# Designed miniproteins, single chains, continued (3), part 14

Each design is a single chain, and the fold is of that chain. pLDDT is the mean over its residues in the fold that is shown.

## One batch from the design tools (miniprotein)

Design m8486
Fold by ESMFold2-Fast:
Structure m8486 (fold): chain A 67 residues (1-67)
Amino acid sequence: MKKVGLVRAETEEKAKKAGEILKEKFGLDEVILLPGMSSEEAVKLALELQKEKGYDVILADAEKVLK
């Protein structure tokens, strides 16, 4: 099963940094950066990827990952 991380952040810079940390810690196959995306939109996307694509999805906020 493909492991995908969805990383929300205020900026692309924060999303990239948090994504790298998550990829290393959880052994993710891919990281999708969601700069400026709302929590509601990100949850919707995560559910869609799990249901339609069968991905194992981890949703994270870059602020939580970096602190």
Scores: mean pLDDT 81

Design m8487
Fold by ESMFold2-Fast:
Order: sequence, then structure tokens, then C-alpha cells
Structure m8487 (fold): chain A 65 residues (1-65)
Amino acid sequence: SEMELIQQIAELVREAKELAEQGKYEEAIRLLEEALKIAQQLSGSVGLVAVHELKRAIEELRKKL
């Protein structure tokens, strides 16, 4: 269901934030890329917002590498 996909995205984002706080940027980026693949399967405005936010988060972390 869409709700299960949203929950999976939230868990991946949470883990990625914890990894980024530890300086593990490559691992954090990998989890955000997995979340992005799931977000791209969502339809409507929720999916578009999630995709935009995840792409921005990935770009910000890539600057720290």
C-alpha cells in the first residue's frame, strides 16, 4: 500500500540522518537513493514532494564527500 511505502521511506531517511550525524556520508547517500527509488513509485503531490526533498538531501550530502 502507499502508506507502507511512505513508512519505508521515513525509516530509510531516519537511518540516513543517523549515519550522516556520524560522518558516514556514503552510507547515508545509499539509503537516501533507496528511499528515492521508492518515492518515484508514489503518485500525486506526495510523491513529487518526496522526490524533490530526497534529491536535495542527496546533493547536500554529496558536497560533504
Scores: mean pLDDT 87

Design m8488
Fold by ESMFold2-Fast:
Structure m8488 (fold): chain A 63 residues (1-63)
Amino acid sequence: MYLPRDTTVEEVAEMLGVPKEEVEIIYDDSAPPRGFGKITLKKKDGSEKVFDARFAVRAEVKV
């Protein structure tokens, strides 16, 4: 799955059903605009869950 690089923390929070305060988006600077990144969920109890994500500015339509 691809997410736009301009995807907001609020949009990720809505998709995952969590408060925006628990969401962190990290982009991989070694990759081009269609590169890799991570989405980190930091829950109120201090537990973390990390998802590998692929971010693509040009992947909105048929890419």
Scores: mean pLDDT 58

Design m8489
Fold by ESMFold2-Fast:
Structure m8489 (fold): chain A 80 residues (1-80)
Amino acid sequence: SELAELLEKLEEEFRKSLSEEVKKLLRELAVLESARGILLAAKGLAEELGDEETVRELEEQIEELEKEIEELEKKIKELL
């Protein structure tokens, strides 16, 4: 019985530890998603203004940010 109680406590601590790590990564993901939203809005405005150079620069920044988001999503999935 004492060993069973110890194993349950270790499982709870492990779940709590995974939850805290997942929370950290989810906060980082939220920051990157927010940045992506801002860049997409800026791109839309540049397109309306006919600023093709700014549109291209923003597209490159969005593509790099999407790669970072994909890597972070993979890390989160590996922890779940």
Scores: mean pLDDT 84

Design m8490
Fold by ESMFold2-Fast:
Structure m8490 (fold): chain A 68 residues (1-68)
Amino acid sequence: SMEEIKKKAEEIAKLPKEEQIKKMAEELKSLSREEAQQFAQTVANVLSEKGVPHEDISQILQEAAERV
């Protein structure tokens, strides 16, 4: 479960911004609230490690959440 979440987060981090938002929204719809929070945090961490600006990370997470 945790390993699967991490792997999905790494896959999303490789995508263009619009696809990141779409894939995030898709995954969030299939998860419980607690799993969704864990997944979102994992994606944020991976993107931050890749040097994505915090403003862009916040936008991606917000727009994905709005699509759920």
Scores: mean pLDDT 81

Design m8491
Fold by ESMFold2-Fast:
Structure m8491 (fold): chain A 66 residues (1-66)
Amino acid sequence: AKEEVEKGKELLQEGSRAAQARDYDLAIEKYEEAIKHFEKAKSDPEGAEGLRLAKEMLAVVKEQMA
């Protein structure tokens, strides 16, 4: 649980950095991996919040790619 939350947070940060660099393919990959880790920890409040945020960030990046 805690390990999945920490891994999800790391992947979210990597995805955000990729998105900031406009490497949207890498950002999508990192956000999708973050979602998988947060889904395993969705019973934890931090895991559930991370899952929501990762899905939101993924949607934003996909929209920016048109």
Scores: mean pLDDT 81

Design m8492
Fold by ESMFold2-Fast:
Structure m8492 (fold): chain A 93 residues (1-93)
Amino acid sequence: SEIEELLKKLSDENPLIRAEAAYKLGELGEKSEEIIEALIKLLKEDESWIVRTAAAYALGKIGGDERIRKALEEAAEHDPSKEVRIAAKKALE
């Protein structure tokens, strides 16, 4: 399925492919445990600020989960990239 392919692409060598996959998962808005956990992991751990920005956006689109809120609040305060902090803050609005 498209979701299974997008989840695999979250582990791609190319950060632009990971970011696009995260963005597309957010646009689909599916509230699955696997998607939420994978996107939170990207937001917290990915080397690329572009990927973390896409993960923040996607988590904001999905919404409706306290783990999402907590992860976005942490990123808004503590991410080393200003762009990621701004994206996480917008996702909380």
Scores: mean pLDDT 90

Design m8493
Fold by ESMFold2-Fast:
Structure m8493 (fold): chain A 67 residues (1-67)
Amino acid sequence: MEEARRREEEEREARLRRVGEEGTRRLEELEAAGIKTEEDLRELMEAAARAIARAVLEAIERERARR
């Protein structure tokens, strides 16, 4: 029976397409913001990764504070 695998493949392709489109849009936004060099992009990505980690930790703390 191929229906389950066909569904999984369609979902995987749709997910990859979405991620690709969002990734492309984000890259265009970064280029528009004046990120010209690969070094600038790496520094921005590192800063973004640290900001995401911070936001996740803050979200966990806020949820713990609720209870």
Scores: mean pLDDT 69

Design m8494
Fold by ESMFold2-Fast:
Structure m8494 (fold): chain A 50 residues (1-50)
Amino acid sequence: SLSKELQEEIDLGVEMLERAVQIVVARKLGDEESVREYTAKLEEITKKLK
């Protein structure tokens, strides 16, 4: 249903923000591996948006 689809988009948007924060933190810690991992996860989440 449309309302369920909207909720799913909101949930994905929130997860994208969480991943963005994790990337910023990892960069400040100099953890390049975590930056790559969270960036890849962010990309996967973006692919689910429609």
Scores: mean pLDDT 81

Design m8495
Fold by ESMFold2-Fast:
Structure m8495 (fold): chain A 60 residues (1-60)
Amino acid sequence: MHRIEVEFDDPALARRIAEEINREDPRIKASVEGGTLILESDLPIETLIGYALRAIGESL
């Protein structure tokens, strides 16, 4: 299982992104601890990196 963590200044933004990822691909477990978005999956790490980069882009 792969895991990527992305820290956000806005916990509400992190939760919104987690909900969107879970809706888009339920094979990815997106969760939030404080302001940290946590992505866990058995999918290739490149797929998780793609979702992490998309999440970062949405915060810019």
Scores: mean pLDDT 80

Design m8496
Fold by ESMFold2-Fast:
Structure m8496 (fold): chain A 57 residues (1-57)
Amino acid sequence: SLELAIELIARELGLSREQVEEIVELLEKGVSYKEIGEKFGLTEEQVRGIEKAIRTL
């Protein structure tokens, strides 16, 4: 389920699988939505959406 979430998120946001995996790792480490967003060109809301999608699966 996590692998499918990563694939869907990558496709939806126009990111590579590796970029989404790095976002997941940063979220697990407690890095802020703002810092993650700045690194990947995403809004804080988009990063929060990624976290919610991962937690739902």
Scores: mean pLDDT 83

Design m8497
Fold by ESMFold2-Fast:
Structure m8497 (fold): chain A 91 residues (1-91)
Amino acid sequence: SVIEYLDKAIEALKNGNIDEAIEYMKKAVEQMKKLIPNLSDEEKGKAEVLVLEMERIIDELKKNPTKNVIDAAIELLRVAKEFAEKIKKYE
């Protein structure tokens, strides 16, 4: 599920396992993209923004995994997890 992938990504980031975190973030993004057609128009817009933000932070983590980027990624994944909890009925 999206929530399980996000939880694993957050744990990996906290442990400094950047490559593992990127893999789980990619899986969460793929799963969210699959849910988009089933969402309401408002939920679709929010999901598309979260997907874009996660793809951007994945690229930043690959390029330069500084503490600031890692902390920003963790906060973004927490926001994505709150959204995933609201849309879990479509999984």
Scores: mean pLDDT 87

Design m8498
Fold by ESMFold2-Fast:
Structure m8498 (fold): chain A 55 residues (1-55)
Amino acid sequence: GPTLVSEMVRKLREAAAAGKKEVVIESPELTPEDEAFLRGVAEDLGIKLTLKRVE
């Protein structure tokens, strides 16, 4: 949802500011639209984003 996505976007931006090139986000559930949005943000920031579903 919006709160979860906002927190993940903040994490990606903070990682980029810290000079990190890769971020792994583990989440039990992400909607396809939220996943696509996060991947786009990561690409714009030049970060390799790995989304891992927690089973």
Scores: mean pLDDT 78

Design m8499
Fold by ESMFold2-Fast:
Structure m8499 (fold): chain A 49 residues (1-49)
Amino acid sequence: SLGEKRRRRLWEEMRERARQGAKSLNDTEGLQQLDAIEKRRREAEEKLK
């Protein structure tokens, strides 16, 4: 749906910004946590399908 596409785009932008910040700080733990958050988001998205 349009709402789902808009939420995904917003999430992608926010995630990319956070990921770039973590990379610039060489924060490997932060990068791993961002990956875990994305995994949980995909799980939540699966439940909404």
Scores: mean pLDDT 75

Design m8500
Fold by ESMFold2-Fast:
Structure m8500 (fold): chain A 89 residues (1-89)
Amino acid sequence: GALAAEAEALLEKARELLKKAEEALKEGKVEEAIELAKEAIELAKRAIELAREALERGEVSLSKAIALILRAIGIIIEAEQLIKKAEAL
């Protein structure tokens, strides 16, 4: 369904932003790394909301909704750890 497809697209974009944040941090671009990681967190949070809405509308199974939510949580954890490392510099 449209909600699940949008959630997947947001998770892919969030992962790309997190990769760019890691690259920016390696280059000493601390502020850029933090901004990219924060954007990744916001996209992952939106993906969780869309996964919940897709489940409520019967567009996805419970297992698919859980898989999307777990992917989003993983991105949030990795991004928060990157922000903590960047702020410690």
Scores: mean pLDDT 91

Design m8501
Fold by ESMFold2-Fast:
Structure m8501 (fold): chain A 66 residues (1-66)
Amino acid sequence: SFRDVAFEVMREVVQLADAGLSPEEIRAKGTELIRKLAEKHGLSPEQVEQILAAVDTQVTAVENER
């Protein structure tokens, strides 16, 4: 489901941030995962944009915490 995909992507983003990856690396890996899961699960472009926006917000928040 869209919710499960969003949760999986956000969990991966948090784990990559905790591992000390750069914001650019986290965005790149997050975007690749979103593309793979969107293709596999048939997500709409609007659903993909919502997850991408959430990832960007989370990455920005993590960077500001450093």
Scores: mean pLDDT 80

Design m8502
Fold by ESMFold2-Fast:
Structure m8502 (fold): chain A 75 residues (1-75)
Amino acid sequence: SAAVKQLLEGYKAVTGRYPDEEEVERIIRVLRLAPQSAAESRGVSPERVAQLQRRSEQLSEELRREYERQKKKEE
């Protein structure tokens, strides 16, 4: 997806390379923690927190899938 591609391109822009498998797993872990931090912020509605959790899980799965797809292309 466009969001996952932007995330990977952003990583490359900062580090000079695409993330390896360990870095992808780290990014996924961070994505899953972000909604938790938002839930603890009293200025955020429960509905928006639920949307953030859903998007975080969706992006994590899409990121893993796109990384695996790119890895298969380099076989």
Scores: mean pLDDT 70

Design m8503
Fold by ESMFold2-Fast:
Structure m8503 (fold): chain A 61 residues (1-61)
Amino acid sequence: MKEELEKKLEEALKEANDAAEKGDTEKALEYLEKAKELGTELYGEDHPLVKAIEDAIEELK
């Protein structure tokens, strides 16, 4: 995996989690969508991590 993209993915996931904990659902969704793009780029759409991010997006709706 590319370290730069992996760091961006981890950062997006942290930001999403922090926003969700604070009740900022719209910001959490924005960061999760960014993480989905990064995860898809790194691992592909069918990867378990990408599916987990999609599930997190659905849970926040």
Scores: mean pLDDT 80

Design m8504
Fold by ESMFold2-Fast:
Structure m8504 (fold): chain A 67 residues (1-67)
Amino acid sequence: MTPGEAAKRAADALEGASREVRQRVAVAAGTAVMEGLSREEIERRIREAGASPEQARRAARAVEEAL
C-alpha cells in the first residue's frame, strides 16, 4: 500500500468530518504507513489529527484492510 493510497482511504472513511480534519487525517495516515507503524499507532496519529475516537477507529480499519 502506498502512503498516498492510505491517506485517501483514511480520509474517505471519515463521514461527516470537515475538510480540514479530513486533510489532517490523510497526512497523518500516509505518514504513519510510510513509517511502518502498527494499526494502533495509526489510529492514535489519526486521533491526534482531530478525528473523533469513532472516526479514528473507522479510518485505521480502512487503512489496515488495505495493507
Scores: mean pLDDT 78

Design m8505
Fold by ESMFold2-Fast:
Structure m8505 (fold): chain A 93 residues (1-93)
Amino acid sequence: SKRKKAEELKEKGKEYFKKGKLEEALEEYKKALGLARDIDDYKLEAEIYNNIGEVYFKQGKLEEAKKAYQLALLLDPNLEKAKENLKKVLEKL
């Protein structure tokens, strides 16, 4: 299913992120994002935007990180990780 593939790509992106392979993490997350959108899985799309925001934050791209976390919360207002991450990026701006 597209959902299973999106979850697999999301996890692959997380593995690249943990290894500091930030561009590879973004590529996998963007693929996962496309699949989540295709199936209108707003919660999965929100998680992926949060993960994209974490990559931008680690790159020092604070405005891009902020936008990604805000998009995550627009899709899932209850995503606690995105709330915490948004607070952290706002404290750095």
Scores: mean pLDDT 90

Design m8506
Fold by ESMFold2-Fast:
Structure m8506 (fold): chain A 62 residues (1-62)
Amino acid sequence: MLSPEELAEVLSLADATVRLQDELLDKLRRGEPISPEEYAAMVAQIEANMAAIDRILERAAA
């Protein structure tokens, strides 16, 4: 089971990831250009956030 502190950290990381995805979707809906570098940086941040969540969940499950 997640501690209240671990749950708060997971929710914070998930929220940050959703905000990044929403910003990308909004730009795409508006027809705004996204550079390959901007996209790669966003993907890298999402992957880092997800990896952090996975590590918290693995520690809580052990």
Scores: mean pLDDT 81

Design m8507
Fold by ESMFold2-Fast:
Structure m8507 (fold): chain A 65 residues (1-65)
Amino acid sequence: SAHEAAEEAAKAGAAAASGNDAVMEREAQRTELLGGDREEALKAAEAAKNGDSKAAQKYAELAGK
């Protein structure tokens, strides 16, 4: 579902912010498997890693569309 995909995209962001790139890539892939947008999930991860929590949230929501 869109909500599940957005949640996985948010987890990709959290993993990226903590420096765990392997988990970030896994969660981005899970976003795609749930019907979400992997590219938007990766943008959420990049924003989170840069400390931009507002952009990270927006991209995670877009990943679930």
Scores: mean pLDDT 83

Design m8508
Fold by ESMFold2-Fast:
Structure m8508 (fold): chain A 76 residues (1-76)
Amino acid sequence: SALEEARKELEKEEVDVEKVVEHLKKALEKAKTYEEIEEIEELLEEAIKKAGRTKELLELEIEIGVRKLELAVERV
């Protein structure tokens, strides 16, 4: 899965941030529950801790926030 690929990339000594972002974006597109989005957020936070607050990671954080709002609206 895309989440598993993101986890594998984060386990490397030199993390490829672009690959992590690509895998997390794919996971976010498939996410249908808040629990799935929380897993994506945990991996994003780990990536930020390892690579710093890069533009790509901050943009992904915004996309995650938007997806959370979409799921909240779908429940109304």
Scores: mean pLDDT 80

Design m8509
Fold by ESMFold2-Fast:
Structure m8509 (fold): chain A 72 residues (1-72)
Amino acid sequence: MEEKARELLEQGKKALENGDYETAVKYFEEAVKLAPDSELGAEAYELMAIAYRKLGDTEKADEYQRKAQELR
């Protein structure tokens, strides 16, 4: 389970690096579904916040930044 979540997180990071922010969010959402209450989940939320910020969705960016902080 966590190995699959980690693979999805890595795919999301690659999409983020390539500027494919919507695809990155999709991978991070799947990673969180597999490991929601974990350091990996917190990292995925942090990366979703970055992706939403790049997409101009500041409300979602703030929401996911808060979720990441709640897990630490």
Scores: mean pLDDT 81

Design m8510
Fold by ESMFold2-Fast:
Structure m8510 (fold): chain A 68 residues (1-68)
Amino acid sequence: MMSGEELLEKAEKLGALGVIYLGQGDNEKAAEYARKAIELAEEAKKLGLEEPAQRTIEGAKKVLDEAG
């Protein structure tokens, strides 16, 4: 089981990959990584990392909206 901090760090890395793929025009990969980032950040939020997790969720949702 990952800690909240580990979940958040992984979510942030996946979110960054979503931004990179979006910039390259790979909307399918951008959406995939954005969805994964949201899932992990939601779990980190439940474990008490509300503010940083919410920022990651908002960023990933913007990537998902732009990709789809």
Scores: mean pLDDT 84

Design m8511
Fold by ESMFold2-Fast:
Structure m8511 (fold): chain A 55 residues (1-55)
Amino acid sequence: LPRYGEFRSVSEIAEAHGVSPSTVSRALRRAVALGLFERRRVGRTTLYALRPDAF
């Protein structure tokens, strides 16, 4: 099962998937708006986590 509440940065996700940080950032912002991901800011870093209700 995927880990819910595991926060990752845009850069970390981009490196894991081999895509640009800008592409990941746009996709994640949309996913947060749709209720699929949670966004949290820690200092200057924005982190994202999958919500339990996404599946």
Scores: mean pLDDT 71

Design m8512
Fold by ESMFold2-Fast:
Structure m8512 (fold): chain A 83 residues (1-83)
Amino acid sequence: LEPASQAQKDELLALLDEKTARLLAAARELGLYDLADHIESLRGITVQMIENTTKEQVQFVRDLIDEQEAGWLKRLQLLAERS
């Protein structure tokens, strides 16, 4: 399989960084520091996935990053409601 271009990988990394920053800010605002540390750890795994992305997988990886953000935001909302 042909690897994604550096420009495509850079775009995916920028998207991941933007979404990760928002999730970390939300988790820290709620005092959920252990969850913030876990999100940081998972970012490292996603970075490795982006570096190994093929051209055919670029859209799939974008969708996955968006889906993961939505899932984390929902989890943060449920944890906030518990307090």
Scores: mean pLDDT 82

Design m8513
Fold by ESMFold2-Fast:
Structure m8513 (fold): chain A 73 residues (1-73)
Amino acid sequence: SNDKLIEELEKKIAENPDDAEAWLELGSTYFLQGKYDEAIEYYKKAEELAEKAGDKALAEQARAQLKSVEEEK
């Protein structure tokens, strides 16, 4: 369920707050629930962390998701 996935992702983030992939997945989960403001904040965090880690592909993915949320909002 989405609730169980959110709990798992929140636990991962609590243990490793620099896990850009976990932030990206949390953003996507909120986006699918229609919670666009939360999705935007989590996608921004994922982009920031991916850029700091030098993960260009993940940063580009987070930016693309941010653009998608702004189109739906």
Scores: mean pLDDT 86

Design m8514
Fold by ESMFold2-Fast:
Structure m8514 (fold): chain A 65 residues (1-65)
Amino acid sequence: GTKVTLTAKEDYTATTDGELSLTAGQTLTADVLAEVDDDHIIITLDDTGEIGSVPKSAVAVTPVA
C-alpha cells in the first residue's frame, strides 16, 4: 500500500467493527490498502496494525517519504 499521514477534517464515529472513529484534527500514520469507492478508503494504522475504513471526505491524505 501507500504510506500516508491522515488528518481528520471532521469528527467521524465508526458504526461497525470495520470502521475507524476519527476526531477533527486527529493525525494518523497509515498504509492505504484500497479505495473501496470514491467515498471510502481502507487503511492499516502503523501504530496498532488495525485495518479499517474511513470516509475520504473526512480526511486529508498526505503522502509520507
Scores: mean pLDDT 75

Design m8515
Fold by ESMFold2-Fast:
Structure m8515 (fold): chain A 74 residues (1-74)
Amino acid sequence: MEEKYNKILELTRKARELVGNDPEKLNEAYTLAADILAAEYFNDPEARKRIESAPPELVEAAKYILEAMKIIRD
């Protein structure tokens, strides 16, 4: 549905804007999104440590990426 597509585009745009449209930082945000899943789903203490040490902007971008990925999976 176009509503899901538009939501995915909005979330990914917000993530890109938070990292200043830097492709290297965007890749770091994707990696951090995987760490958030590992911490929440598998209770991974190393993933938690990486999240705690990451810049807040990168964590926020990772959360938007994760929300977009959840919509894609639906």
Scores: mean pLDDT 80

Design m8516
Fold by ESMFold2-Fast:
Structure m8516 (fold): chain A 74 residues (1-74)
Amino acid sequence: DPAVELIRKGQEAYKAGDYETAAEYFSQAAEAARDDPALQARALHNLARAYEKLGDTEKAEEALRRAEEAAVRA
């Protein structure tokens, strides 16, 4: 499952403090999970958290909004 693998890689980068790499993996995971709303919501929530760590509040808010939309479809 490409989306699950990408989420795992993103979480590893996040734990290492590499929030830019984590955001990249979580963004790719959200795209890979476009046909799985529950996984897409999870990837987008993780993406929002990575953007918060980077201080990018606007991107974090956008990712969270997209996660909420995906969760409704799950």
Scores: mean pLDDT 87

Design m8517
Fold by ESMFold2-Fast:
Structure m8517 (fold): chain A 75 residues (1-75)
Amino acid sequence: MLKLLEQAVRSARQAGREEEAARLEELIERYRETGDERVAEEGLELSIEIGVKELEEAVKKTVERIEKERKEKLE
């Protein structure tokens, strides 16, 4: 669990989702301190939500970048 949550933090930061990454770090730290399964569940749900949004944004940015580069080369 913790390793997956830490990976989600890294992915969120790389995607520029600093607020969500910070929230995940807080949940990880709280889970390390308490061992509360509810905290782990909250972290997993947030990581899934971030992952879906990151995938959508990554695809959109990649398409927009390719289109922009092609237009710049043709102009």
Scores: mean pLDDT 70

Design m8518
Fold by ESMFold2-Fast:
Structure m8518 (fold): chain A 71 residues (1-71)
Amino acid sequence: ADETLRRMARRLTELSEENLYTDPELSDRYAQAAFLLTRAVEEGLPLEELLARLAEVDEAIAEEVRAALEA
């Protein structure tokens, strides 16, 4: 799980950077999600709590993270 979350955090950081000048609002949501994933791994946040917080940032990002964890 932690390796999957770290991999997703790296991917979301890349997506944030890709959207920095073309869609700053989307870039910010990706950055917030990546930060949450990193904090969840470092602090041991329960997966259910992590997914709930991700959904508050962006429901589509939360579903992508859930799908990655179930794969």
Scores: mean pLDDT 82

Design m8519
Fold by ESMFold2-Fast:
Structure m8519 (fold): chain A 81 residues (1-81)
Amino acid sequence: SEEKKARELLNKATEAILEGRYDEAIKYVQEALKLAEKLNNPELIADAYDTLARIYEKRGDTEKAKEYQKKSDEIRKKLGL
């Protein structure tokens, strides 16, 4: 399923983050985000933005980290969380 593929990509992004491979992690998240958008799956879109926020935080880019966290938070609020 495309949802499983998107979650697999987010897992690969998490592994890349742990290994310090941030550019590769961003590519995995961007592919997962495209799939999440095609699926119209807002929870998965929010999960992808959370992962991007974490990557930018690890890179020391606090502004981008806050921007992506805000995008995730706004989606989760619309879902009743």
Scores: mean pLDDT 89

Design m8520
Fold by ESMFold2-Fast:
Structure m8520 (fold): chain A 60 residues (1-60)
Amino acid sequence: GPREEMKRRAAALLTQRGLSKEEEREKLIEIGLSEEDAERIANAKNDEEKARLLREALER
């Protein structure tokens, strides 16, 4: 379903190297995440925190 597709696209994005925080934020919004969730994920301090925040956003 749409949620599973969003999860796959977001997870793939987070494995990309060389993206700026702003580019990552914009791409997460394009995938369908809220501006608030995209900002929190893009500004996370490490990949583990990004994965946790993404999981929380998608489990609501």
Scores: mean pLDDT 79

Design m8521
Fold by ESMFold2-Fast:
Order: C-alpha cells, then sequence, then structure tokens
Structure m8521 (fold): chain A 73 residues (1-73)
C-alpha cells in the first residue's frame, strides 16, 4: 500500500511540474525523491514571496546559503 501511495505522490508532483514547465527529475520513485520534490515545491513558494519582499542582493544571498546547505547533505 505505502509504496503505491509513494509512487502516486511522486507522479502527481512530476505532472504538476511538467504542466508548469519546471524541470522534472527522471529518478525512480523513492521517499528521498518525494522529500526533495516537496522541499523544492516549498522553496519555490517561499522564493516567490521573498523576491517580492527582499532586495535582489538579499534574495541571492539566501539562495546561495540554501545551495550550500544542499551540498553539505
Amino acid sequence: GRERTLRRLVESLREARRSEGRPVPEEPPSEELLSRLIEEELFEAVDATLKRRLSEEEFKRIREEREERRKRR
């Protein structure tokens, strides 16, 4: 049951991204991929908000810190 639910969630997120013209990972469904897709979706929503509230310099700094955090994982 759980693996079927996992595949459905991953495919739903991939479909949503394809419909929006965003990059879609071709990796097989996994809990790690699902977590990464959800995190990226949340970051997209956060970035849209930050871009409106912060200067371009502050926004770029936050993005760079996020990429650095990702490299450490």
Scores: mean pLDDT 73

Design m8522
Fold by ESMFold2-Fast:
Structure m8522 (fold): chain A 66 residues (1-66)
Amino acid sequence: SGAEALARAERHLAEAEAALAAGDRQTAKVHLDKAGDYVVRAISLGEEARARELAARLAALGRQLA
């Protein structure tokens, strides 16, 4: 479901943020990529508004990793 996809995206975003805080940029990038995949799935399942909010957070973290 879209709600499950959003929950998985939130989990991966939290793990990406924790990895970046610990200085592990490679692990942060892996979790950020997985979070993005789940955001795309959530949009395809009709959860566009919540997925857009999460996508903005992914974009902000992605800029820190660039």
Scores: mean pLDDT 86

Design m8523
Fold by ESMFold2-Fast:
Structure m8523 (fold): chain A 60 residues (1-60)
Amino acid sequence: MPKLAVATVSLPKMSEEELGLRVGDRVLILEEVDENYVLAKSLATGEVGLVPKSALKVVS
């Protein structure tokens, strides 16, 4: 089941595989890719991309 998380830092989109974030953005964590990254969907933009786990706080 996807988990809801909130961005704790702002991150620019630096590559095509990454998700750009603003502080307070809500994302759905779709899959854990490795120990440092998740695949997430932005609820604001609908974009899907890689996000560092350290940038997110799970809220559910």
Scores: mean pLDDT 80

